# Designed miniproteins, single chains, continued (3), part 31

Each design is a single chain, and the fold is of that chain. pLDDT is the mean over its residues in the fold that is shown.

## One batch from the design tools (miniprotein)

Design m9056
Fold by ESMFold2-Fast:
Structure m9056 (fold): chain A 81 residues (1-81)
Amino acid sequence: MELSLEEQNEEAKRFSEAVKELREIEELKKQGVKLSPEEEQQLQQKVKELDEYLREIIKRWLTRGIDAAIKRSKELLEKKK
């Protein structure tokens, strides 16, 4: 269940790319760039795809962290000897 170094690097790279794309979209919105209706629709679709991807990665990381924390908490509670 542990990711290999190659898999960890690939996951981190994909995450970094997704974050960069979202940041670029936020910058465009902040700069008040007038987008065509077609460009706005494409950006909304891309934001949704990136949000879903980031949500899945974060959920995966949180699940790993929560599972580890629960296991650790149980071990500490069982030290009643």
Scores: mean pLDDT 69

Design m9057
Fold by ESMFold2-Fast:
Structure m9057 (fold): chain A 55 residues (1-55)
Amino acid sequence: SAEEEARCRRACEGMLAAAKISPVAARVALAELEKYFPDHPVAQEAIKRIKEFLA
């Protein structure tokens, strides 16, 4: 739904911003996105970017 998509996009934006601050924040963001949005394309892109921050 549009509401679920908007919620996912807001979560991804917040988690990506947090992930840039510290590795601890990045790991938390990764776990949250994998838990709540595992099948969402926007979340998959955010997960990939967070993993790049941790590389």
Scores: mean pLDDT 80

Design m9058
Fold by ESMFold2-Fast:
Structure m9058 (fold): chain A 81 residues (1-81)
Amino acid sequence: MGREEIEKVLGKEEVEKLEEILKKIKEYVESLSEEEQKKLLEQLESKKSLKEQVELFIPVIGEEETKELIELLEKLDKAAK
């Protein structure tokens, strides 16, 4: 899903918030070693739900931003179905 498709679902302000949170996650992942990145990928693949996958990033973005990210991603998931 591209930015224009995301903006149609969430609106501009929510897209900007999503991009800010995702940037923090990206910077964290890029700071990890190859072995740590592989371990994170295995943990993500072991999770049953989008909520559980996003909760792995609580130590990075905090509980409130994690809740916001889950809500935004659930809106996108519902729109894609």
Scores: mean pLDDT 77

Design m9059
Fold by ESMFold2-Fast:
Structure m9059 (fold): chain A 94 residues (1-94)
Amino acid sequence: SELEERVRELEEIVKSLEEELKKNPEDAALQHLLAVTLVELAEAYRELGRLEEAARALEEAIEYARKAEKLGDPEAGELLREAERRLAEVREEL
C-alpha cells in the first residue's frame, strides 16, 4: 500500500531527526520539523485505521512543538494547537 510505504518513510525521517536532535537538543528548527513530521505520520496512521499509533505520534508532536515554542519559534504555538486539535479528533475515533 502507498500509505504503508509513506508510514515507513516518515518513521525513518522521525528516527533520523531524533538522532540529529540528540546532537543539538536545543535546536528549535529541529524540534519544529519533528513536530510537523509526526503530525504527517499521525495522519498516515489515521488513514490506515492505526488510531493508537496516530494518537501516540500526535502526543510526541505536541511535546516537540512545546519545546520549539519555549526556544522562541514564533510558529510553534500554531503547530501545538493543530496537533492538540488532531489528537482530540483521533481520541474520539478510539
Scores: mean pLDDT 90

Design m9060
Fold by ESMFold2-Fast:
Structure m9060 (fold): chain A 92 residues (1-92)
Amino acid sequence: SMKAEEEAVEKGIEAFIELLRLLGLEDAAEALEKRKEELVKMPPQEAQTEIYRIIITTLSGEEPPADASLQELQDRVAELLRERAEELERRA
């Protein structure tokens, strides 16, 4: 069902927005929220790719290569989120 796929993507976006806000990454959270309506209409794999591209571009200031694999994008997001979590832990 298309509706079930849209609901899964929406929940994924909402989970990422909550995580980004918890990490104090408000600009990245806002970027995803502004594009949520567009992203939920994409096929799940394309939506996931675009979500990672938005996060990387917002946090690093650089757009990832157009031919970057989903795994490469996922690994880069994980790296950026880990660096932020470590920064917050040092301030706690």
Scores: mean pLDDT 84

Design m9061
Fold by ESMFold2-Fast:
Structure m9061 (fold): chain A 99 residues (1-99)
Amino acid sequence: KEEEELKLRVLLVLQYLRAKAAGLPLSVVADAITNLLKSLGIDKVITEEEARKLVEEAEKALPEEIRELIREAVELEERGAPESELDKVGEKIEELIRK
């Protein structure tokens, strides 16, 4: 099933947009992806160039509805929205992945 792949792609795009919103360089995104992969049992260090390619591929592969929800989640985080609002967006993303 594509569920695990979609979930990974969501996490990749979310990490990228969070870093971009915070004004952080691609090296921080590469480190975040490296740590994410390590948590999944993949022992690979991601370079900045690899991180850029992985995020681009993930964004292209995601349905537009999911991409919009990821952008909404990052905007809510930037505005300091309550965790309850962030949780609702996260639940909606998971629901769309399961369909």
Scores: mean pLDDT 79

Design m9062
Fold by ESMFold2-Fast:
Structure m9062 (fold): chain A 59 residues (1-59)
Amino acid sequence: SMQQQRALARAQQMRDRSVASMEANVEKLNAADKKLGEGARKALEQARAQFDANIAAIA
């Protein structure tokens, strides 16, 4: 349906935007403190999994 297509597009845009922001944060933290960068990387991977699950639930 058109509503599902719009929901999917919105969810994908949110994921892409959030992931890009988190990736920039990982690089910034890693340059300043490797251990903080590792923590941010783990948070990013968890966020990716949550977004993927949400997108799968819509489709």
Scores: mean pLDDT 84

Design m9063
Fold by ESMFold2-Fast:
Structure m9063 (fold): chain A 73 residues (1-73)
Amino acid sequence: MDKEKLEELVKKILEKFPELSEEEARVIAGLAAAGLANGESDEEIVERILKIFPHLSEEQAREIVEIAKEIFG
């Protein structure tokens, strides 16, 4: 995994959702990056994020996946 791209994604997640902890943002970023690397659909990645972080909205998870696609895609 590209560490620089992962750190950029973590930073963008925290800028957009400042209510999240750095630890939560790192796990979410890792899930999105891994899903994209494995060729998972946006919906599959969103479902996986929400399974681990059920307090997030579907809209938040979708926005995170979109940011991840811009950085890693």
Scores: mean pLDDT 84

Design m9064
Fold by ESMFold2-Fast:
Structure m9064 (fold): chain A 86 residues (1-86)
Amino acid sequence: DEKLKAEFRDLLGRALELAEASDSPLAPEIARLLKEAAVAALNNDYERALALLEEAKRLASASDSPLAPEIIELLERAIELVKELK
C-alpha cells in the first residue's frame, strides 16, 4: 500500500529528527536503529524493520529525555503500520 508506505516514511523521519535533536546519551543509538529500519523497509524487509523499531522504542522508553514520549508515540504508530506492510 503506497499510502501506508508514505505514512511510515513520514513517522520514521519525524522520530529520527527528534532523536537527533535529543541530548540523551541513548539518542545516537536510537537514531542508528531508525536509520537501519529505514534501510530494511527500502529492501522490503519489514520483519527486520519491525525488530529494529521495537528495539528503538525500548531504548526511547529507557531515556530520560523530555522528547522521549513523542518519539515513543511516533514509533508505536510506525510499528503498527509495519505490521500491516509485512
Scores: mean pLDDT 84

Design m9065
Fold by ESMFold2-Fast:
Structure m9065 (fold): chain A 102 residues (1-102)
Amino acid sequence: MKYVATVFLTVTSQEDGEKALEAGVEAAKRTGAEVIATNNKTGETYKLKSVEDAREAAKSLKPGDTISVNVIADSREKAEEVGQAVVDASTGPSSVLVSESS
């Protein structure tokens, strides 16, 4: 069974979004989780494997834009760890929800 952590972020700047997504990438490297970011303004989705992917995903962000980050992991604890890393790196409003993936 897989677990999904969904993080909703309102970014305070492009740099805020970049830092949040970079934190997710770094936590994913430690856990083996998959990270997918969606820019809710454009609908574009980015599979984040590297810091460069995080920068690409963040480059069009403006203050007040929202991102959805989906973390896919083989345990709830790993999904929570990566989702929380994204939240902790963000300075804007954020929320995280963890669910089982069927």
Scores: mean pLDDT 84

Design m9066
Fold by ESMFold2-Fast:
Structure m9066 (fold): chain A 55 residues (1-55)
Amino acid sequence: MALSGRERAALYLIERQGLTPEQVAELLGMSPEEVERVIERARAAGLTLDDILPE
């Protein structure tokens, strides 16, 4: 699944920076529910942080 730049940024901020969905929502101009839905979609598709941020 292809994630948008905003969706990738949301995943990065949660997984690597340890921010809450509420904090990410404020930073990216999204609702906390939208941030949580992005995470659920990525995990349902079998995507991990390593899939979106290659080393």
Scores: mean pLDDT 71

Design m9067
Fold by ESMFold2-Fast:
Structure m9067 (fold): chain A 97 residues (1-97)
Amino acid sequence: MELSEEERKEAVEKLEEMIREAKEILEVIENKPLEEVQKYLTEKGYDGDPKNIPKVREYVQFVLEAAERLLEPMRAGDMATAEAIAREMEAELEAKK
């Protein structure tokens, strides 16, 4: 609705960056030895404690799914759909308090 073309382009670039980083984190969690996962997560500012890795994975997965849902509407300039998805994401975050 009210994003300029430049703002929309910047938002798309940010979403693509978030998707790339989230996929990289999930690949490390799923495919690397525990010691490498702990080091990687700690260096990224996450909790590297083995008992908390499943919660980090769930959070990163949520971020990935949310960013992927926003990416296609934002690329298409479908701001009404993007705004609806953003409101749904905010409601889901509120519900987890």
Scores: mean pLDDT 77

Design m9068
Fold by ESMFold2-Fast:
Structure m9068 (fold): chain A 96 residues (1-96)
Amino acid sequence: MTEEERRLLGEFSRLVREVGEAFDKAIQKAKENGDEEKLKKIQELRDETVRRFSELFLKLQDAIDNKDYDAAREVLAEMRELAEQTIKEIEKILNE
């Protein structure tokens, strides 16, 4: 594995951790507040987000396997946008 490939996969792993931690905190807060409706919405959003990240991970792996680092960077940009949108949606659910 090259240094560039290691960097790209490291960025993916960081984004997955950040989003996962946001979901864990949101689920804990909803459980502590006894808000079953918010808990359900957060869990549904988590399941959809996991699916979308899995699809993007396959695209990232394909780009890396083909040594297409421009495509790999575009996939990571899409992952960063998904992470930002997901965190905002979590905050929206918790505030309503």
Scores: mean pLDDT 86

Design m9069
Fold by ESMFold2-Fast:
Structure m9069 (fold): chain A 99 residues (1-99)
Amino acid sequence: MEKLREEALKEGERAVSLLREAAKINPDLQPLVDEAIKAFEEMKNPENALEAAERAGEIVDRMMRKAGQNPNATDEAKALLAGAGAEVSRALELIRKME
C-alpha cells in the first residue's frame, strides 16, 4: 500500500505544478488553485486521503468549467488544467485501490 500512496502523492504534486502554471497564465484561477493545494496537502493524511482526492478533482473540474466559459482563456491554460485533471484522476484511482 505504501508504494501506491507514494505514487498518488507524486501525481498530486504534478497536478499542483500544472495548476500553478495555469494560474500564472490566468490569475483568476489562483483562489481555486489555493483550494486545490490544500486538498492535495490533506491527501497526505491516510484517514482523509480519498475524500481529499475527490475534493481536489471537483476543484480542478470547476477550474476547467471556468476556463471553458472565459473567451480570454488561452488554449495553453486549458491544456494545463486538462493535464492537472488527468494527474488527479490517476491519484484518485491509486487511492481507491488502497481502500
Scores: mean pLDDT 80

Design m9070
Fold by ESMFold2-Fast:
Structure m9070 (fold): chain A 58 residues (1-58)
Amino acid sequence: GPIVTEGGAQFIERESGIPKEEVLGLTAEEAAELVRKRGFNTDVETLVAVLEGLGLVR
């Protein structure tokens, strides 16, 4: 699946406080699941769609 870019990892760190090193290189789905597990109210599908729409995955 699409992989979180450096820009995507920085975006997630800024919005969620999760260190970019924990997110960089994950798939969009894996990153969305990590954000959800860390207590942010978001659907995996919704966050994946946002990341793809913003060009933050490759």
Scores: mean pLDDT 83

Design m9071
Fold by ESMFold2-Fast:
Structure m9071 (fold): chain A 74 residues (1-74)
Amino acid sequence: SAAEERALWVGLARHEGRELLALFRAGKISLEEVREILARARAYVASTLPPDVAAAVDAVLDETLAELERLEAE
């Protein structure tokens, strides 16, 4: 179903977000590199996924970036 497909993509985006957060906390990736990765992910999502799924994934990417920016500021 569309809801199951959306849940799968959101779940994958959250998993990848946690991996980026772990790499950032370990000092293995910069905030600038994360922004580049997220920008490429957004472009892929916008061109490839249905609009409702793309919007849900973008929301997760926004949450990931906000958390990383919060960690950088602290």
Scores: mean pLDDT 86

Design m9072
Fold by ESMFold2-Fast:
Structure m9072 (fold): chain A 60 residues (1-60)
Amino acid sequence: GEEAVRYIGERTGIPPELLLALLKDATKVGSAEAIAEAITEETGVPREVALAAVEYARAK
């Protein structure tokens, strides 16, 4: 949910709006790995951190 996205943003520096938009368009972006790559390209956050953030947000 939105709270998980905000928590991730505060801990990783990933913009909550970007993460939420990518999760909402999951059918277009595809796998968690593809979303993580998009986050890394946009923000410079390491892929491993971005992937963990996507998985956490999806599980919540």
Scores: mean pLDDT 72

Design m9073
Fold by ESMFold2-Fast:
Structure m9073 (fold): chain A 84 residues (1-84)
Amino acid sequence: SLEQQGQELYRQGQRAAAEGDFERAARLLRQAGELFEQTPGSEENLARVYEALAQVYEVLGDHEEAERLRKKAEEYRERAEREK
C-alpha cells in the first residue's frame, strides 16, 4: 500500500539522517510525504515526516525552510488530534 511504502521511506530517511547523509534523508522524507499526501487519514504520518524534514533542513543551515516545515507539521498534528 502507499501507506506502507511511505512508512518504509520515512524509516530510510531517518536512518540516512542518523548516518549524516542529510541530502539523501531530505529526498527520502519528501518522497514519504508525497505518498502520505495521497493516502487518506495520514495526518499523523505527515506531521512526523515534516517534523523530521524540518530537523534535516536545520542541520543543512536552511532555517527558513525548517521553520516552514515545522509550521506544516504543527498543522497536520492539530488535524490528526481532532480525529482522535
Scores: mean pLDDT 86

Design m9074
Fold by ESMFold2-Fast:
Structure m9074 (fold): chain A 73 residues (1-73)
Amino acid sequence: MVEPLEEKVTVDGKEYTLKGKVEIKDEYVGKPIEKEVEVGVETVDGKTYLGVGVKVYADGELVGVGHAMKQIE
């Protein structure tokens, strides 16, 4: 199943909302899950991008992954 992903990240006192998608195995939909979020910033060709990676776990097993990215400058 594909679910919308929305994460809020603050950089230099400014809040950004990143929107993306997370894919979860259908057999784990509606079950207790744990979400692990990793935030990164990357500068490419003088432009700054803010990214979020998400890993979804159920009972300690990786059952989903997602990402979101936004250009902030």
Scores: mean pLDDT 77

Design m9075
Fold by ESMFold2-Fast:
Structure m9075 (fold): chain A 71 residues (1-71)
Amino acid sequence: EFEELKEILYKALKKIKEGSKTIPSSLKDWTDEELEKLAEEIAKKILNSKNKDVYLEEMKLLLEYEGLADF
């Protein structure tokens, strides 16, 4: 579950970085390792928080806005 969530978040962040249409310029400078660390941090917050559903919904909204996930 944790690894699956982390991988989904990592792939989404990587697509944001590699995409040309909706990519924030700041993400172009991030390494794959930095993206993995960010995905892992978000996944830990989602799975270990009393408010994990709130964090998950916030992330889903961001990814849906970018058109990268359909959750």
Scores: mean pLDDT 61

Design m9076
Fold by ESMFold2-Fast:
Structure m9076 (fold): chain A 62 residues (1-62)
Amino acid sequence: SPERIRAAMAEVGLPLTPEGAEWLAERVGDRVDEFLAHFRRLVAEGKDPRTALVEALNRFGR
């Protein structure tokens, strides 16, 4: 959901607008759990949150 994406991004200091969260949710669709797991893994591995977001979106986005 958009709320889950927004919360996950806020945890790492990457705040989203409501419109941005909705856009990401639409792009990711049913793969939101896989997207968030991959994003969190990349951040945990030391990637910059913005870079992690782009890489996760490229893998799971439509």
Scores: mean pLDDT 81

Design m9077
Fold by ESMFold2-Fast:
Structure m9077 (fold): chain A 110 residues (1-110)
Amino acid sequence: SLEEIRKLIEEAKKLVEEAKNSTNPYEQLSLLRSIVALFERIAELTPDPEVREKIRKGIQELTFKVDEIEKLIEAGAPDEEIRKQVNEAISFAEKLVKEVEKMVDELERK
C-alpha cells in the first residue's frame, strides 16, 4: 500500500540523516546498506511499473557505490578516499529519497 511505502520513505530519511551525522565510515556504510534494503522493499510494494523501474535503477547505482566503497576498504585505501566515496554515496541516497518521495506524491494524486 502507499501508506506502507510512505513509512519506508520516512525510515530511509532517518537513516540518511543518521549517515550524514556519523563520523564513522563503517557505520555510514552499514546505514547505506540498510537504506538499499528499504528501497528494495519500496520497489517491491510500488504498483506502478515505470516508477518501480526508476527506483530499481537508483538501487542499482547506490548498490554499486556501496560495493566500490567496500572494495576500497578491503584494499586498504586512504581514509580520505574512503570518506570522499562515502559522502558521495550518502549524497546520492539523499537525492534518491527525495526523488522517490516525489514519485510517490504523484501516484497518490491519481
Scores: mean pLDDT 88

Design m9078
Fold by ESMFold2-Fast:
Structure m9078 (fold): chain A 66 residues (1-66)
Amino acid sequence: SAVQASLDDLLTGLDEQGFSEEEKREILLKAAKSIDQTVENAAESGSRVDPETLRAFSELLREEAK
């Protein structure tokens, strides 16, 4: 799935940068919040972005962060 592939790519990037498990969790939660904000902002202006896919990604980030 595209959403899972995006998560895997992000996690690989964080590993390559040498972040700890705790730091990765914090980054994932911050990323999820940023995506949620993007979806809210997009809804105001009729954005071309599919909010369903972004919300699925945000949820997946939160699940991974536990």
Scores: mean pLDDT 75

Design m9079
Fold by ESMFold2-Fast:
Structure m9079 (fold): chain A 76 residues (1-76)
Amino acid sequence: PLTNESLAKLISKATGIPYSTAYKLVTEAVELYREGKSIEEVLKLLAERLRKEGYSQLQIDTAVFLVEVYLKQLET
């Protein structure tokens, strides 16, 4: 999915999170959302995953914000 790839590249560039990690994060977020999880629930799960992987709060907040904007676009 080209759109997921573009978002993952943006997250990687904005936060310094590796592209492979960002791509998995984006694809997981879209899958959880399509499975019926709320945007809020998806974002909480992603934030917890990034925290466990040792990323800073600024990196987590930035990545989660970009994913939120993207998921809201999928809703419209």
Scores: mean pLDDT 84

Design m9080
Fold by ESMFold2-Fast:
Structure m9080 (fold): chain A 100 residues (1-100)
Amino acid sequence: SMEDIDLLTETINLAAEIAREVAKDLKSPLARETVVYAAVLGAISAATPDSTPEQIAQAILDNAKRIADRELSRGLLTPEEKQEVLDAAEKAAQRLIEKL
């Protein structure tokens, strides 16, 4: 429905905005974009009218871990940068719960 599309769009935009703010001071440009990408993918996959904020937050964290693990395995992130992505994703997820 149109309300479902509006909810999804609002949730994606909010998740992206929060993630960008939280990740802005990360030194690695790839780490910054990974946090934003994980937030967007988490929102897309989990935001339904029946979803809890906690379910959306968990989807963000699951995507952040999956993407950062892959980037680490490819030598694109260091272990320290992966941890920064996970910490930023957790902070973004918590802020999203507070706003939903």
Scores: mean pLDDT 87

Design m9081
Fold by ESMFold2-Fast:
Structure m9081 (fold): chain A 71 residues (1-71)
Amino acid sequence: MKEAIELLKEKAIEEGESEELAEAFARTTVQEALDLGLSPEEVLKIVKENKDKPLLETRQILLEEAERKKA
């Protein structure tokens, strides 16, 4: 999951977060999506497809995709 974490971390830094908080946020967001049932490949795809969106919107999309997969 290094690529997805790095993309989210870079976005958080760009939006004004410190490097340490950006990394923590990125790791937590990816782990939550995985725990909800998304595969590593699905997480990376969603992060890449939503690179132009605000970080909080990308997180919401990850959670919504995980819920859709369970249904």
Scores: mean pLDDT 80

Design m9082
Fold by ESMFold2-Fast:
Structure m9082 (fold): chain A 73 residues (1-73)
Amino acid sequence: MKEELEKARKELEEAQQKADELISNATGAVRRAERGSPELAEEARKYLTELQNEADRKISELQKKVDELEKKL
């Protein structure tokens, strides 16, 4: 049980770190697009929003798994 909880926590932490890196990179792309093409900036923001939504969904699933394992302790 404790080993499963630690593994789930590590998966959550890794998912959060990967999401942060992807979102940071996409945010940088939005800023560059805003300087070069305001029209492309809107599309870049949509892409960033999609990445944030996907990351939030995955992190939410992993967080629920951690919460369920913690409640069983």
Scores: mean pLDDT 81

Design m9083
Fold by ESMFold2-Fast:
Structure m9083 (fold): chain A 74 residues (1-74)
Amino acid sequence: MMSQEEINEAARRLTEEIERLAREKGLSEEQLDQVQMAAALELNRAVAAGASKEEAYERALRFARELIERYAAE
């Protein structure tokens, strides 16, 4: 099972990457907050499902990227 330190590290990496992508796409602060919340929930679901640290990170990042593209297309 993934340790709390590994979960925290994956969450930190995820937060930093989402912020970078959201800024590149011109998302508002409110849209960024929504993406961060959704990605954190997806990361936790992946961890609960027994995913590895890298699998959980990539699953959450993929979900976040899809949401960022939807906001950018509006």
Scores: mean pLDDT 83

Design m9084
Fold by ESMFold2-Fast:
Structure m9084 (fold): chain A 69 residues (1-69)
Amino acid sequence: SREERLARIRAILEAEGVEVTDEQLEAIEDFILENPDASYEELKAFCASLGIELSGEALDRVACAVLST
């Protein structure tokens, strides 16, 4: 479900020390679902536009959490 995906993304971000709003989580999920072939650089730039700085490993985990359901 969407709620389960958003909870997974939140857990990944909290493990990186990042606190996020539900709106930011939904924006990240929507971006990945609309752009499943997006590059690492595009996803990183999108997260940065929301004020979120993530490692490549965290970005991979976030993308996997969205696309594996």
Scores: mean pLDDT 79

Design m9085
Fold by ESMFold2-Fast:
Structure m9085 (fold): chain A 78 residues (1-78)
Amino acid sequence: LVGKKVKVTFSDGSVVEGTIVSYDDSVPPTITVKRDDDGSEYTFTVLKVNDDGTIDAVLSDGSLRGTPSGRVTIEVLT
């Protein structure tokens, strides 16, 4: 998964594109995404993998972005 391009959809509907720079299959699993536009990194804790292949996740530090839900959907672009 490292090096794959992703789309991260936040609970407010905003979309950020980035690249997976780190994946750790610890418990719970974590994914670190580097934003394409400014190079900032976000680390997400994986909550579940959906049947459609999308990933339901949350920021590992517990921070919320945009809306109160705090959850994101990650789509891996093949």
Scores: mean pLDDT 71

Design m9086
Fold by ESMFold2-Fast:
Structure m9086 (fold): chain A 84 residues (1-84)
Amino acid sequence: DPFLADPLLAEAEKYFLKGMIAALSGDAETALYWFKKAAELLLQAYERTGDPRYRELAQDVLRTGASIAKEAGLEDVAKELEKA
C-alpha cells in the first residue's frame, strides 16, 4: 500500500508531536505552527496523489490538535485549527 509506505506519514507525525509538546508547554505560536505544518504536508500529498486517506488524516490532525489546544487552555489556537 503506497499510502502506508509513504515516509511523509512519519514526517507529519513528527510535526504533530512537536505541536503537542508546544501546546502542553503553553507555547501557542509554536503549537499552531507545527499542527498546521503537519496538516499542510498531508494536504499536499492529497493534492499530488488524489488518495482521500491523506485528506482524512489531515482532518484528524487538525481536529485532534484543536482538542489538545483547547485542553491546554489555548482557545485561540483551537479556533484557528478549526478554521483550517
Scores: mean pLDDT 85

Design m9087
Fold by ESMFold2-Fast:
Structure m9087 (fold): chain A 103 residues (1-103)
Amino acid sequence: MRLLGAEIGLDPEELERLYEEAREAIKKGDGEAAVKKVREIAELILRAAETASPEQIRLAIRMVRMLKLELVELAEKAGLKEAAEEIRKIFDETIARLEKLLA
């Protein structure tokens, strides 16, 4: 995974911590905890985007697309179908909100 957090004004350590916590929850079969961590990641990114440049927002959109691909696949492989669907919805909403900031 490529660390883009610093480039968009995020603490890369906080983002990596939340990402690893989400992955660990999925590996343990805890779909509810995984969804909670994904919401925390989305909130962190959206908060940073409020003061970000248009270029930083474009980088944030790319990062969210990568996180969506990785975490949805991991959840589906773990058999957490409902969590995978919720994770997809959260990241799709996050991308839509970021794209609106560019309009």
Scores: mean pLDDT 84

Design m9088
Fold by ESMFold2-Fast:
Structure m9088 (fold): chain A 85 residues (1-85)
Amino acid sequence: LEELLRKLQEAIRAGDFEKAKEYVEELAKAAIAAGADPAVVEEAKNLLLEMIDKLEAGTLTPEEEQALLERLKPLFEEILAQVAA
């Protein structure tokens, strides 16, 4: 999961939004396969896709990005705790 998260961040930084969306889908599949709650994963996926869509549209400010990442942090912590065994 950590490697896929880093790849997602790299794709976003590079402006490769299609690749970023692919990594979001792969993260969701990997988390569910590892035993994460599908409802928590779906919520995190939807927030990530919303952030990427705003970034692609050129409407995402650094402040908005930080706020969205702060909303995602507890969801990522839950997912990581569930898959860590």
Scores: mean pLDDT 79

Design m9089
Fold by ESMFold2-Fast:
Structure m9089 (fold): chain A 93 residues (1-93)
Amino acid sequence: LAELIKKAKEYAKKNNIPFVLVAGQVLGLEKPVPVSTFAEAARILGEKGLAGIVASFDLSAEEVKRLMEREGAEVLYIEEKDGKVAAIFRARP
């Protein structure tokens, strides 16, 4: 998982995508904000012009992408390894 998150961070930096980590909370803001859905996270991030990096242990890359898109988020990057997924998402424009 650490390697997947590292690759997602490297992708974001190389593509000039401002980002924060999302793990039940939006991290990297002055105050962490609890979130329960990708729609809620995307809204908070969109207000600040940020993307979120998230990890999953139970869903495939395809399932994570479908869930994010269904909840109104745009997927910028996604990678799966050994049943673990890391993704970069943001609010749709």
Scores: mean pLDDT 72

Design m9090
Fold by ESMFold2-Fast:
Structure m9090 (fold): chain A 107 residues (1-107)
Amino acid sequence: IEETVERILKSSPEEAGILGVEAVARKLGATEAVPELAEAVRKAIELAKKNAEEGLEFGLEEVHRIAEKLGLSPEDESELSYAVAGAIAAVVEGEEAKKLLAELVRK
């Protein structure tokens, strides 16, 4: 976890977002969904660069779809949703949002 947090803080905003969502997914036991979540986050980030609202909507829709498929609790789905929102914020708001994402991973 600490190693992942260090990488998040040292990485580009895009890589930080992906690393953060992967770490939260692993923490919640959703390890098998990590590749699918990473791809969804990359796509959400690209959309957010043009329109932050559109990127966030897409990211949250993908989290809901994956959570439903895995049978995650509403609480675990909420945790993943916060991680995805943090990943998008890291790209559009920069360094301060990366710190918030690191805190989600530590939690």
Scores: mean pLDDT 76

